# Ledger of designs, part 103: designed miniproteins, single chains, continued (3)

Each design is a single chain, and the fold is of that chain. pLDDT is the mean over its residues in the fold that is shown.

## One batch from the design tools (miniprotein)

Design m11809
Fold by ESMFold2-Fast:
Formats: C-alpha cells, structure tokens, sequence
Structure m11809 (fold): chain A 86 residues (1-86)
C-alpha cells in the first residue's frame, strides 16, 4: 500500500459523503471518512490534530502519509471501502 493509494481512497470516500470534489477536507469531513472506515473518535481526533494545516484544513496527501505510517490497518480499510464506490 502506497500513500498515493490511501490519498485516492480518501478522495473517493470524501466525494461519496459530500458530493463535492475539492483539494482539501474540513476536520469534520475527515472525521466522517475515517469513521466510515471503522476508525474510533479518538483515532479520528489524533489524525485531524496531526494533519490539520494553519488554515484549519487537511490535505489528502498529508492525511494519507500519516494514516499509512501510524495506522496501517486503517489505511487498508480505507482502500477496501473506496473499492465499493462506483
């Protein structure tokens, strides 16, 4: 699994949940995506806090790298859930 595959999974799930394709997630949008993949609120809070930029948004690439490095099981679940999106 690569950071690019995780970033693509995050983007697909974000589009499914919000109906919008944009370059960054809000913290609440990231929480919704992570919880859909089975993440706890505690894990979602950690990922948001560690990947949020100064503007209060989260880049897909930054979130993907963090998740793959610190929560590889969640990265795998994100990719599995994204495969269900048509």
Amino acid sequence: ITPREVAEALRLLHKEITGVDRPRLTPEELRAVLKKAGASDEVADEVIERTKDEDGYVGFGRAARYILEHHPELAEKLIEKAKEVK
Scores: mean pLDDT 82

Design m11810
Fold by ESMFold2-Fast:
Structure m11810 (fold): chain A 80 residues (1-80)
Amino acid sequence: MADELEKKAIEAYKNGDYEKAARLFEQAADVYEKNGDYSRAARFYRKAAELYEKLGDTEKANEYRQRAVEFLERDAAARR
């Protein structure tokens, strides 16, 4: 479940493993996206972007920020 991935991501973050945490948040976002929960998908892509920025991976950070915006737009459309 995506909530298990979130818990594992938080654990990795607390251990200073930002690369692993970013990947786990990305995986959680993918699960929420497939379930149509675009709001949670956007939130977790944003968390992944923040971690990639912290790691110096500006390219991935920008990619996931854009995905987060796209999913927030999909969430807004789906509510109508």
Scores: mean pLDDT 81

Design m11811
Fold by ESMFold2-Fast:
Structure m11811 (fold): chain A 58 residues (1-58)
Amino acid sequence: SSKEAAEKGKELAKKSKKYKEIVEEFKKEGYSEETAYEFVYTLAESSASIEDLFKVRK
């Protein structure tokens, strides 16, 4: 699951400058590259925004 999501996110980042930029943004926030790829995949496959990935309601 997580490994597959990261692999698919990596492919998306290779094909899209937007997703590649999002990966770099997550890395600046302190996330690992693999986790950043998982976020990219989640963003692409769902209606979640980048703000939803950084901020959650508590």
Scores: mean pLDDT 72

Design m11812
Fold by ESMFold2-Fast:
Structure m11812 (fold): chain A 88 residues (1-88)
Amino acid sequence: MSIQIPAIFHLLDGSSIQGQAIAYQLSDSEFLIRIQAPAQIQPGSRIQIIVHFQDGSSQSLQAIAQDILILRISGSSLPSRIDIHQLP
């Protein structure tokens, strides 16, 4: 199963860009999430990714931006939203 979920990119200038991510369910508790980075976030930038789940839980990780980001995460509920913060 795959679902589209909103991805919100929070830029260093305080602006936000609305986007989409695709979550693929691998098992009852494992997901792959594919995120397309906007052009305003250059590859090599530091980012913090917060994945929100339908049960109200969340997971946070830091990453280096690429044109396409692939995350493998564990959760007992489906992902519902992603917030991505550009870091200094």
Scores: mean pLDDT 84

Design m11813
Fold by ESMFold2-Fast:
Structure m11813 (fold): chain A 110 residues (1-110)
Amino acid sequence: GKVEEARRLLEEARRLIEEAERALEEGRVEEALELLAEALELIERALELAREARDVELVREALELAERALELAMRALRVAPKELIPRAIGLVLRAIGLIIDAERVLEELE
């Protein structure tokens, strides 16, 4: 069902975020950006499923993961070589968008 699929997507996104943090700690900025992009895609899909299922807990988890992804995207932006700056900015903006969307969904479900 939608709840079970959303939970699996968020679990995978959490793993990708943890891998992205390790990649940044090791100076693998491009890999971290790729992992964060994949995590944000999974969070977006999970948020839509959580909204349709009206599951407040899953929406809050999606918000938490989007906030963690934003922090890592901002760290990546600070250490990114010039050629990767546009990708890092794109991920920062996408994470902000997902945070705003998740907060709006929470307001609708409260």
Scores: mean pLDDT 91

Design m11814
Fold by ESMFold2-Fast:
Structure m11814 (fold): chain A 62 residues (1-62)
Amino acid sequence: DEVTTLVEEALRALGAGDYDAALEHLDRAIAVVEGSDWPEEAKQGVLAMLERLRAAVEAGVP
């Protein structure tokens, strides 16, 4: 799944201390989910998780 790949790339970037790359991958993952044909329940759950992770990265916490 493209979303899973982007989240994995974001987590690898975080592990490397590359917060800019992590945010870029998370923003792309959010855009993919928003444009997907997934059921609304699945979209809401995944978007909530991605938004929380993005907020943590912006705050500078791993």
Scores: mean pLDDT 79

Design m11815
Fold by ESMFold2-Fast:
Formats: sequence, C-alpha cells, structure tokens
Structure m11815 (fold): chain A 71 residues (1-71)
Amino acid sequence: DQEDLDIVAEFARKLAELGVTSADAPVVVRVANAILKGDKEKAIEAARSLNLTPEQKEEAVKIAKEAVDKV
C-alpha cells in the first residue's frame, strides 16, 4: 500500500507542475481513486475532465496511464 501511495503522490506532484489547481480537486481525487483501483480506462476518462488545455490534457492522460501501470 505504501508503494501505491507513493505512486499517487508522484502523480499529484506532476499534475501540480502541469498547472492543475485546487478548483480541479474533485477531478484529481477521481483520477487518484481510479489509479489506486488499477482502472486505467476510468483514470484516462477522469484525466480528460481536468480543466486544462488540449496539450496539457494529453500530458495529464500520459501521467495517469504511467501511474496506473505502476499499481
């Protein structure tokens, strides 16, 4: 479980670097929950719901895919 928490923490850090703000906290929680459950499809869908530019959304999807593949 600690390794899964480390994966989610790294994911959250990368999203913050990408420009995700506290306004998107409910969406970030949905992505994190999908990652912890190993649900790649749900993680991708939630990441695409972030309030970001199209280029940033694709990077967020990539970050989410990498995180879920490590769980």
Scores: mean pLDDT 79

Design m11816
Fold by ESMFold2-Fast:
Structure m11816 (fold): chain A 57 residues (1-57)
Amino acid sequence: SKREKIIEATIKLTSKKPASEISMAEIAKEAGVSVGTLYSHFKNKEALIEAAREYKL
């Protein structure tokens, strides 16, 4: 799903650099979705980082 792609992109990017250095546009590009689609699933970057943390084994 697009939500899973967004979470996986976030996990990948946060493994390379701090969340503070990652933009929502960068996450959208990595996930292969529009920024609008990203915001339709996550209201802000904080919510996305939390979802990524919960998704990690």
Scores: mean pLDDT 80

Design m11817
Fold by ESMFold2-Fast:
Structure m11817 (fold): chain A 98 residues (1-98)
Amino acid sequence: SETLLELANEIEALAGGKDMERWAAIAALSLPAALHRMLGEEDVELNAKALEEAIEALKKLKEKSEEEKKIIEKLEEMYKLMKEEKLTADEAYEKILE
C-alpha cells in the first residue's frame, strides 16, 4: 500500500518541509511504505506505530494551519480504526473517505 507515502507527501506539500516536526512526521510515514515495497508485506502494527509517531510529531508544531489540523484529525481517525477494528492503513483510509 502507498497510503502512508501519500499522507507523507500531503504533509510535505502543505508544510513546505520547513519544520523538523513536519519532517519527523514524513519520515515516520515513509519507512513502513519503503519496507512494504522491499518486502511485499504490510505490517499493520508498524503502520499503526508510524501514524502514532507522525501524529505526535505534528502535534509538537508551535503553530498549525487549518490544513495541518485536518491532517492530524485524519491520522488520528485512521489510528483509532486500525487499533479498535484491526484494519490495515488502506482499509482505515478507505473507511474515512466518503
Scores: mean pLDDT 70

Design m11818
Fold by ESMFold2-Fast:
Structure m11818 (fold): chain A 64 residues (1-64)
Amino acid sequence: KLTVTEDQIEEASKKVAEKLGISEEEARQLVLTALTMSNTDAVITDEEVREKVEIAKKILEEVQ
């Protein structure tokens, strides 16, 4: 399982918001979704959402 701290989630959310041009709150939801996907092996069927989550996952892994 991917283990992250709240500080790492906050840092990743800021980077995602900056990269995608969205609010930090929206970026935080994408980061939390990416963390959930990493821990549950679930798949996202919405293509646009999947692309954003993949970006969030990459940034979250880089913050670690």
Scores: mean pLDDT 73

Design m11819
Fold by ESMFold2-Fast:
Structure m11819 (fold): chain A 58 residues (1-58)
Amino acid sequence: GVEVQKLAAEHEIEELKEKYGISEEEKERLIREVHQLLDAGDYESAAQLMKEAEEKYK
């Protein structure tokens, strides 16, 4: 369900923070944006946002 997808996204964002040192503010922004997209049922945009975040910090 959406809750499982939210937890998975939060885990991936925490890994980005630990691995690439993104700020707490950036982490909170990413979590908020992913949650908004998932709550709206926009799973494709949520996945794209996560991919772009990973590519940006890689």
Scores: mean pLDDT 81

Design m11820
Fold by ESMFold2-Fast:
Structure m11820 (fold): chain A 82 residues (1-82)
Amino acid sequence: GEADEKAKQQLAGLMESLFGEKLDGKKLTREEIKEALKKLAKYYSSITGASEKDVLEGILESAKSEGAKLLADAAEEVLKEL
C-alpha cells in the first residue's frame, strides 16, 4: 500500500545517505529490506548505545503504527534471526 511504498523510498534514501548504497526504493525485495534493516540496526546501535534488538523493535513498532506491513514483516523476521 501507500505506507509500504513510502517506507521503501525512505529506507532507500537512508541507505544512500548513510552508506552510499544506491537502492531502487520502488523495487526493494523483502530480502533487500531485511539486509538494509540489519545495516541500519548496527549503525544506530553504534551511535546511540542502544542494542541492535532495541533499534529493530523501535522500527517494528513504528512500521506497525504507520501500516507499513512489508517493513514490519521484514523487521520481525530480522528480530527472529538475532
Scores: mean pLDDT 84

Design m11821
Fold by ESMFold2-Fast:
Structure m11821 (fold): chain A 55 residues (1-55)
Amino acid sequence: SLYEALARRDLGLSEEQLRRMRELIAAGASDAEIGREVGLSPAQVRGFRRALLAE
C-alpha cells in the first residue's frame, strides 16, 4: 500500500522491520512491545496501527 511506502520512508523502517510490525499487529501485540522489537516509540507504532487498520 502507499501508506507502507510512506511509513518505510518517514519512520526509517526496513522492509523486514515493516513486515515484522504487521505480523505483531496481527498477533495482537501491544504498541510498547512492537516498539521494542522494531526500535520505534509506542506513539509511532500506534500511528502506524491506526493508519493500517483504516485502509
Scores: mean pLDDT 74

Design m11822
Fold by ESMFold2-Fast:
Structure m11822 (fold): chain A 55 residues (1-55)
Amino acid sequence: DPPVTLEEAKGWLEAWAKESTDPEIQERLRELIEKATSPEELFDGVEEIAKEARA
């Protein structure tokens, strides 16, 4: 499979942020989407947010 582009990854996370019912998680996801400059940075940030959401 071709590597995921930053644009595609951001689109996926925007959809995920809309699905989230926690406004704090939505805000953090939106900030990550704005600040991330690479797909790796984006995915690492998402993993941290997901861990905090479950804790």
Scores: mean pLDDT 73

Design m11823
Fold by ESMFold2-Fast:
Structure m11823 (fold): chain A 60 residues (1-60)
Amino acid sequence: SKEEELKDITELLIEKALEMKKAGIPKEEILKMIRDTLKSMGLSEEDIEKILKAVEEALE
């Protein structure tokens, strides 16, 4: 389902974001990179915001 696909993408991006955080990249830069990636994948603004919220929560 779409929800299952979004969950898989979200988990992958959280893992990537945590790696970037460990490398010393600022949270704001990580979120921008992820947003740009999701836009290039053709996701809707609503789906992008849901994923970014989950990533932001994981980075805290």
Scores: mean pLDDT 83

Design m11824
Fold by ESMFold2-Fast:
Structure m11824 (fold): chain A 62 residues (1-62)
Amino acid sequence: MDLRAVVSKDYTATEPGELTLKKGDEVLIKRELPDGRVVAENLKTGEVGLVPKSVLEDIRPA
């Protein structure tokens, strides 16, 4: 089951495959990785990429 979360702070992609996020954006968490990152989709832009789980809050069932 996919999870939904809210971006807690602006995040700019620093590595290939990372997602740039803006505070207040909603994301769909598709996969959680063992290194503390997630594969997420930005519901505003439709972009998919890696983000640190630490920039996400209010994680809930989608």
Scores: mean pLDDT 80

Design m11825
Fold by ESMFold2-Fast:
Structure m11825 (fold): chain A 75 residues (1-75)
Amino acid sequence: MREALEALTEASVYLLALVVASVMSGRPPELVAAIDRVAELLNRAAEALAAGNAEEAVRAAEEAIRVAREALASL
């Protein structure tokens, strides 16, 4: 549970960073696609957490962090 909440929090911070980067760079399609993917993964993590599946929530949140980091590194 704690690990899932920590991963979700970190992924949420990365989503905010992607949104800010996207707005500042004129919303390039690659960044918009990354935002959509991270949001999808965060929704999946939240659903898994609501279902009591902390392990799946961690996996989805960690994937969201990876996607966000790769998108930010491509700037």
Scores: mean pLDDT 83

Design m11826
Fold by ESMFold2-Fast:
Structure m11826 (fold): chain A 117 residues (1-117)
Amino acid sequence: TQSDLQQAIDLLRRAYELLREAARLAREVGDEETEKYLRAAAANAQAAADLATRGLSTGSQQDVLDALNLTRNAIGSVEGARELAEKVDEQGEELIRLIEEALELLRRAAELLQSAL
């Protein structure tokens, strides 16, 4: 529905901001590999939000499907970042929290995008 699609867009935008902050924290501790995964996830979340916004505006089911696929790619990247970040010291606690919050938002967005198809 239009409401599900709008909720997915809002969740993707929130996930993007959390992933940007998580990438910043990974960079501060010198965890370049975790930063790389988080930056990839952020880019996919932003692109998914843009495509979902276009789908909402035009009624394009293809744009919604493409947004879902990018959201799934973002989930995979965040799961990879989580596995790497679990090996970080005490500074990783905040990083893990942001990763877990972003992952929850992305999973909810994927469900709503699937529901809108």
Scores: mean pLDDT 89

Design m11827
Fold by ESMFold2-Fast:
Structure m11827 (fold): chain A 61 residues (1-61)
Amino acid sequence: SEKGKEKGKELAKKAYELTKKEGVEAAREKAREELLALKLSDEEAQEASIEINNGIGKAVE
């Protein structure tokens, strides 16, 4: 869904910055907490998770 993707992009930007400052583990933990707080459906959470992982991946390149 578009909602999951849009929320994922917002979280991906935060995860990118946090990965640069505190590393991958801290970024994943923070993103997981924020994702759970959004009360998304399973499909929306999956789409958001893909965007978040892409953001973290770009930060370590």
Scores: mean pLDDT 81

Design m11828
Fold by ESMFold2-Fast:
Structure m11828 (fold): chain A 88 residues (1-88)
Amino acid sequence: PVYLKPEDFSEKDVEENLKKVIELTGGEKEDEKQLEILEKIGKDAADAYKRALELRKKGGPIAQIAAALRRANEMMRLGLRVLAAERK
């Protein structure tokens, strides 16, 4: 039970973790941490990342996993923008 805040999340950290998922590396615990961070950022980002993880667990095509991760990154960027606007 690690409490992760949006401010503890950097674009560089996401990029590094996306590389690990594309390379089919990283453990279940690391996937859970990333999903928790994305859920704090936005549901759409979390849903897209969850889809990528499900595709990876099923041994799905790397191209489909990459497409889902790209979607997650797009939704994450949007979610971070919304969160930044809420900080006053």
Scores: mean pLDDT 64

Design m11829
Fold by ESMFold2-Fast:
Structure m11829 (fold): chain A 60 residues (1-60)
Amino acid sequence: AAAEAEAAREAARELEEEAKKLEEEVKKDPSNKEAKRKAAQLYAAAGILRAAADFFEELA
């Protein structure tokens, strides 16, 4: 459970880092709708992974 929680949080951090890079691209070019969409998808996926990590920690 603890190892699964840690792995899920690490994956979430990687997705959040990629999303932040895309947000910087959007700040430079606000018309880049693909970057906006991809950033939103990455944040959503990271949120799911963090929820899974919290669930795994509660099981420990």
Scores: mean pLDDT 81

Design m11830
Fold by ESMFold2-Fast:
Structure m11830 (fold): chain A 96 residues (1-96)
Amino acid sequence: SLAEAQAKASKQAEAEAQKAEANYQLVLEAARQMSPVAAAQLLGEFEKGPLEQKEKYEELAKDEETREGALLGKEKYDALAAKARADKAAFAAQAA
């Protein structure tokens, strides 16, 4: 059914977002052990991943079966990109 397809897509989006957030915590932990310049560079590279995933979810949001999950995924990855951008700016400020 459509409802079963939508539930599956939402559950998958939540699982993928949790994995991405866990991966970000590992990246952030590594960044904290680096110089501020190197940390800012690492987080700048990381930010590209969530932005690409957000773009993919924008396309999936056009399909009724995946729309709810895609909008959730888009929101989660946009928030993750924003966190990486803020942390990058904080490290860059320490380097200045």
Scores: mean pLDDT 86

Design m11832
Fold by ESMFold2-Fast:
Structure m11832 (fold): chain A 98 residues (1-98)
Amino acid sequence: MEPKREEIVLDLPADATVAEVRAKLAEHFGVKPERVARLTPLPDDAPVRDGDVFLIEDEKTGRLYAAVVRKESDTKYRVEVTELTPLTPEQIEKALGK
């Protein structure tokens, strides 16, 4: 089965920084900004580019998401989110024979 992909409405200007994308993703998922990390680390003031990937960790559920920045126009980006299938704490405990 293919992983479920969802497009989220994050209106980002074409000059958006890594810090701005992290803040918007953190707000959308209800997580701390430090739980949103660009896959290849860059400074917070670095410009975001088409195809940039961010990883989002939901500490409460243990779920991981991959967010891909897509250039929609010269002035606007959108974000495509794919849920990754992490092991939950319960699945980890079961795997350890608890």
Scores: mean pLDDT 67

Design m11833
Fold by ESMFold2-Fast:
Parts: structure tokens; sequence; C-alpha cells
Structure m11833 (fold): chain A 79 residues (1-79)
């Protein structure tokens, strides 16, 4: 299903972008790297869930989008 696949990618991307931005913001505000990573993971999950819900994804697909978004954010942070 092209619509489902596109929605999953968009939700995961929202998580990735939100996670990276949250990490950068936390680091600028003087949080430790460990604290900034925890903030980033939570922001990634929240953004992926919110976007997935808006796009009408199933709970199962929202869970997938959360995991993909978190992984992508962590990968960009840890490069």
Amino acid sequence: DAERSAALVRAAQAGEDAGLKAYETAMKNGYSEEEAREIAVQAARDAARKEGTRLGLSPEDIDIAERLGVRAAEKRIAE
C-alpha cells in the first residue's frame, strides 16, 4: 500500500527531525550529552506518534514509525 508506506516514512521522518532538533537545543541549553540524548529519544517518539496519528496510521504502524524515527535520530546524533 503506497499510501501506508508514504505515511510511515513521513511519520518516521517527523520523529528523526524532531529528535535531532531536540538534541541540538538541549546541548545548547547546557544539558549533558546523556540528558540531551534522552530528550531527543522522547521528542522523536512524540513527533512520530503525533504525525502517525494525524495521518491515520494503525497503532502497529505508529509503533514502527516511532522505532524508525528514534533509530534515525540516534544514528544522526552518533555519527
Scores: mean pLDDT 88

Design m11834
Fold by ESMFold2-Fast:
Structure m11834 (fold): chain A 73 residues (1-73)
Amino acid sequence: SSLEKVREAIAPLTEELEKVMKEEGIDDWAYAFLKLLFSDLNLSIEEIKNMTPEQYNELMKKSLEEYLKRLAE
């Protein structure tokens, strides 16, 4: 089942997300998720909380453009 494969694929992400939440002392999984998503930028939770919608959208756009470039290869 495709749903079973998705569940298996996200299991490591769920464990890493829980770990980040505990290490940073936060209950907001969304901030932990963003920290993992932009892990290559080494952003702190404070930097993520203070990120503007414009900064967030620009980072997401760059990530999407990189993904599409790789897909076109």
Scores: mean pLDDT 73

Design m11835
Fold by ESMFold2-Fast:
Parts: sequence; structure tokens; C-alpha cells
Structure m11835 (fold): chain A 58 residues (1-58)
Amino acid sequence: SNKLQAVSLMFRAIAYRVEGRLEEAIELLRQARDLVRDDPEMVAVLDRQIERVEKELE
């Protein structure tokens, strides 16, 4: 399931974020977003997570 794979990528992104691997975390979140592109609620959650991690890079 694309949704299950996206959730798995989100958990991996959280782990990378905790490790300070912010650019890799963003890439995993973008991959998750592509998998759930047809689910606007999931896309909105992922867009907010991507934006938050991107701000941490600043």
C-alpha cells in the first residue's frame, strides 16, 4: 500500500531528523508525499513537516 509505505518513510524521516540529518529527512518526506499525492489530508501533513524541517536548516 502506498499509504503504508509513506507512513514508513515518515518514521524514517523522524529518525533522521532526530539525528540531525535534516536534508535526508526532507528527501524521505518528499518521497512519502509523492506516494500519497491523491490524499490531500496526508499531503497537507507532509507539507507542514517538510516546511518545519526546512526551517531548521536555516
Scores: mean pLDDT 86

Design m11836
Fold by ESMFold2-Fast:
Structure m11836 (fold): chain A 97 residues (1-97)
Amino acid sequence: DLEARVAAFEKLIAQQPDNAAAWTMLGLEYLLLGRYEEAIEYFDKALELTPEEDVAARAIVLELKAEALRKLGRDEEAARLEEQAAKLLAEAQERAA
């Protein structure tokens, strides 16, 4: 139930406003609803709350934001974020080796 998941993440954010993962999940639910502008706002909040050293989490949020941007026809902005995300994921994989 998508509406129940949205309500659960909104409640979690009200209790833990600094929980970057909860903001990311709320953004993803709005992306699935086709509410792309609101999804981008939630992904931007998640990026603000995600530490720079958490390159894997940042890469995931950037890819989700890029998907929302492409749905809005903002292809140039989406391509730049996709490039940034790919670079971060490559860095994370190299550090895990």
Scores: mean pLDDT 84

Design m11837
Fold by ESMFold2-Fast:
Structure m11837 (fold): chain A 67 residues (1-67)
Amino acid sequence: LEERARELRRKAEELRSQGKTEAARLYERAGRLYEQAARYEADGDFSKARLLAEIAELLERRGEELE
């Protein structure tokens, strides 16, 4: 989850450099949700971690469509 969040942040920076601001925003939001999911997973709250990861995945896919 943390590694995936880092990857999405890097991709968001690259997309912003290309002027693809909307896609970059979606990847940033997805990255933040993966970080939050990782924290819940560390706390043993797997249900919240799973829900946040699912939402992050949907945002990530939407960002891919806008590229």
Scores: mean pLDDT 81

Design m11838
Fold by ESMFold2-Fast:
Structure m11838 (fold): chain A 62 residues (1-62)
Amino acid sequence: MTKLEKARYLIEKTIEQLKELGLEDDPEAVEQAIESLRNYAKELGLTDEEIDKLIEEFKKRL
């Protein structure tokens, strides 16, 4: 599994969890999820450009 595949898998799970909890429209919960995704992607060694694209994918899919 590539670093990008790992990050995208986390995005899918995060979207699923937010929707199940009814928090997809909660600005604080969404902001916290974005911060967690950024931190995880940095730990994986993704570039800032890759991380920004990943966060935009998350926002678009949410």
Scores: mean pLDDT 83

Design m11839
Fold by ESMFold2-Fast:
Structure m11839 (fold): chain A 60 residues (1-60)
Amino acid sequence: GPPVYIALKDISSSESEFLSLKKGEKVEVLEVVNDAFVLVKSLTTGKEGVVPSSYLKEVS
């Protein structure tokens, strides 16, 4: 399947385009927006949104 990433820290955002994640939450990368940001889906909540790619580590 698609590569799985883990959030390296808690991420909080009030902006609708950005996804809030807890440290250790697993996500699937859906699209690379640019070199700094990726569109992801949380495997915990099923919610989608943009997060900084530097806050993610590949685990699969």
Scores: mean pLDDT 81

Design m11840
Fold by ESMFold2-Fast:
Structure m11840 (fold): chain A 100 residues (1-100)
Amino acid sequence: SKEKELLQSLLDILRKVLETVKENKDDPFAVETALALGLMAVSLIQRIAEKEGNEKALKVAQEARDLLVEASRYAQKGDFDKAIELLEEAVKRVEEELKK
């Protein structure tokens, strides 16, 4: 379904951002770039879900975007461990939604 496709795309983006942040804790530029690009991609999925009237995908994308914004704030403060925790929460929320 279109909903599962949007949720899978969201999950793939979040997993890539999480992996990049975990692998690049010693490179703040790489971390901030990954988070910024992830935010752009998640925002695009949110807009697509909104346009398609997919309330479930929209809600999940909004929750993921909020967690990515918070993760970016912690990364800017140098708290990459907290940023990773927030990204893991975002991944978990999308995974649980895909199981339904």
Scores: mean pLDDT 87

Design m11841
Fold by ESMFold2-Fast:
Structure m11841 (fold): chain A 75 residues (1-75)
Amino acid sequence: MEEALRKAEEAAEAARAGRLEEAERHLQEALELARDDPEVMRRIGALAAEAAAEYLERQGHLEEAARARALAEAA
C-alpha cells in the first residue's frame, strides 16, 4: 500500500513537471502494486486526475482541466 501511494506521488510530481512519460510509467507501477485494493486504486486515480488537471490548466486547456479535477473530487 505505502509503496503504491509513493509511486502515485512520484507520478503526480512528474506530471506537474511536464514529464508525462515518467508520470505514465510511475502510474502504471502504482496501479500494479494496488491491483487487489480498490480503495488504494481509487486514491491513486484521484492523485493522477488532480495532477493531470494541474498540467492541463498550465497548458490552457481549462475545460479538460475542470473535468479531470471533477474526477479527482468524485473519487
Scores: mean pLDDT 75

Design m11842
Fold by ESMFold2-Fast:
Structure m11842 (fold): chain A 71 residues (1-71)
Amino acid sequence: GMEEELITGAEEAMESVEQWLKEGKISEEAAKAFLEGLKKALEYARKGDVEKAQEAMREGLEKGTKLEQES
């Protein structure tokens, strides 16, 4: 279902963000923002709240992107 897709996608995205941080391709501030959004998305998806999961993911991406531009 959509919840399973969101959980898998968020877990894969978290691995990517952690790898980018390890390789120095992303700032620590941006990585934290992305990971915070993804963790919130996982929490909502596990509760079956697909809409809030998608919103949390979007907000994390927007915040992380802004922080990366300001770095």
Scores: mean pLDDT 80

Design m11843
Fold by ESMFold2-Fast:
Structure m11843 (fold): chain A 74 residues (1-74)
Amino acid sequence: GAALSQQVNDATKENAEKVKKTAEEVAKKGLESGDFEGELQKYLEEGKKKTPEEAKLAEMAAKEARRILEQILK
């Protein structure tokens, strides 16, 4: 029903926003410190300690952070 579709849509939207915000933070920290790989590794390791879902979101955020960093450095 509509409620189920709305819940799935809201969860997807929330996860996408978390990934984007996390990616922006990791990219910013990497840019400021010059240790982007270290910041990425820390985020991936933190994600693994939470849940399988958080680990997947951390990997997606890491990929997005790398893309954002490349755009900023242009």
Scores: mean pLDDT 71

Design m11845
Fold by ESMFold2-Fast:
Structure m11845 (fold): chain A 89 residues (1-89)
Amino acid sequence: SIEELAKKLLSEDPVERERAARELINKGTPEELKKVLPYLKKALSDPDPRVQALAVEAIARAGEEGKKLLEEALTSPNPVVQAVARAAL
């Protein structure tokens, strides 16, 4: 399920977290991504900047609620996260 995929964002392995974020982007519909926004929001503060950037992209695909979370991502100290959020808004 989309929720089981999103739970992999909580993995101790950064490779598994990055893979989960990429799979959410590639396979998730806007409605499915909306259901897992709490997991994606947590991933915005992931210690791996690649996971952060992928989480921003997945949030952008979640529709109106995702757009609201992207406004929060514009305040991230990571320039990649800011750039992806700006491009998505």
Scores: mean pLDDT 83

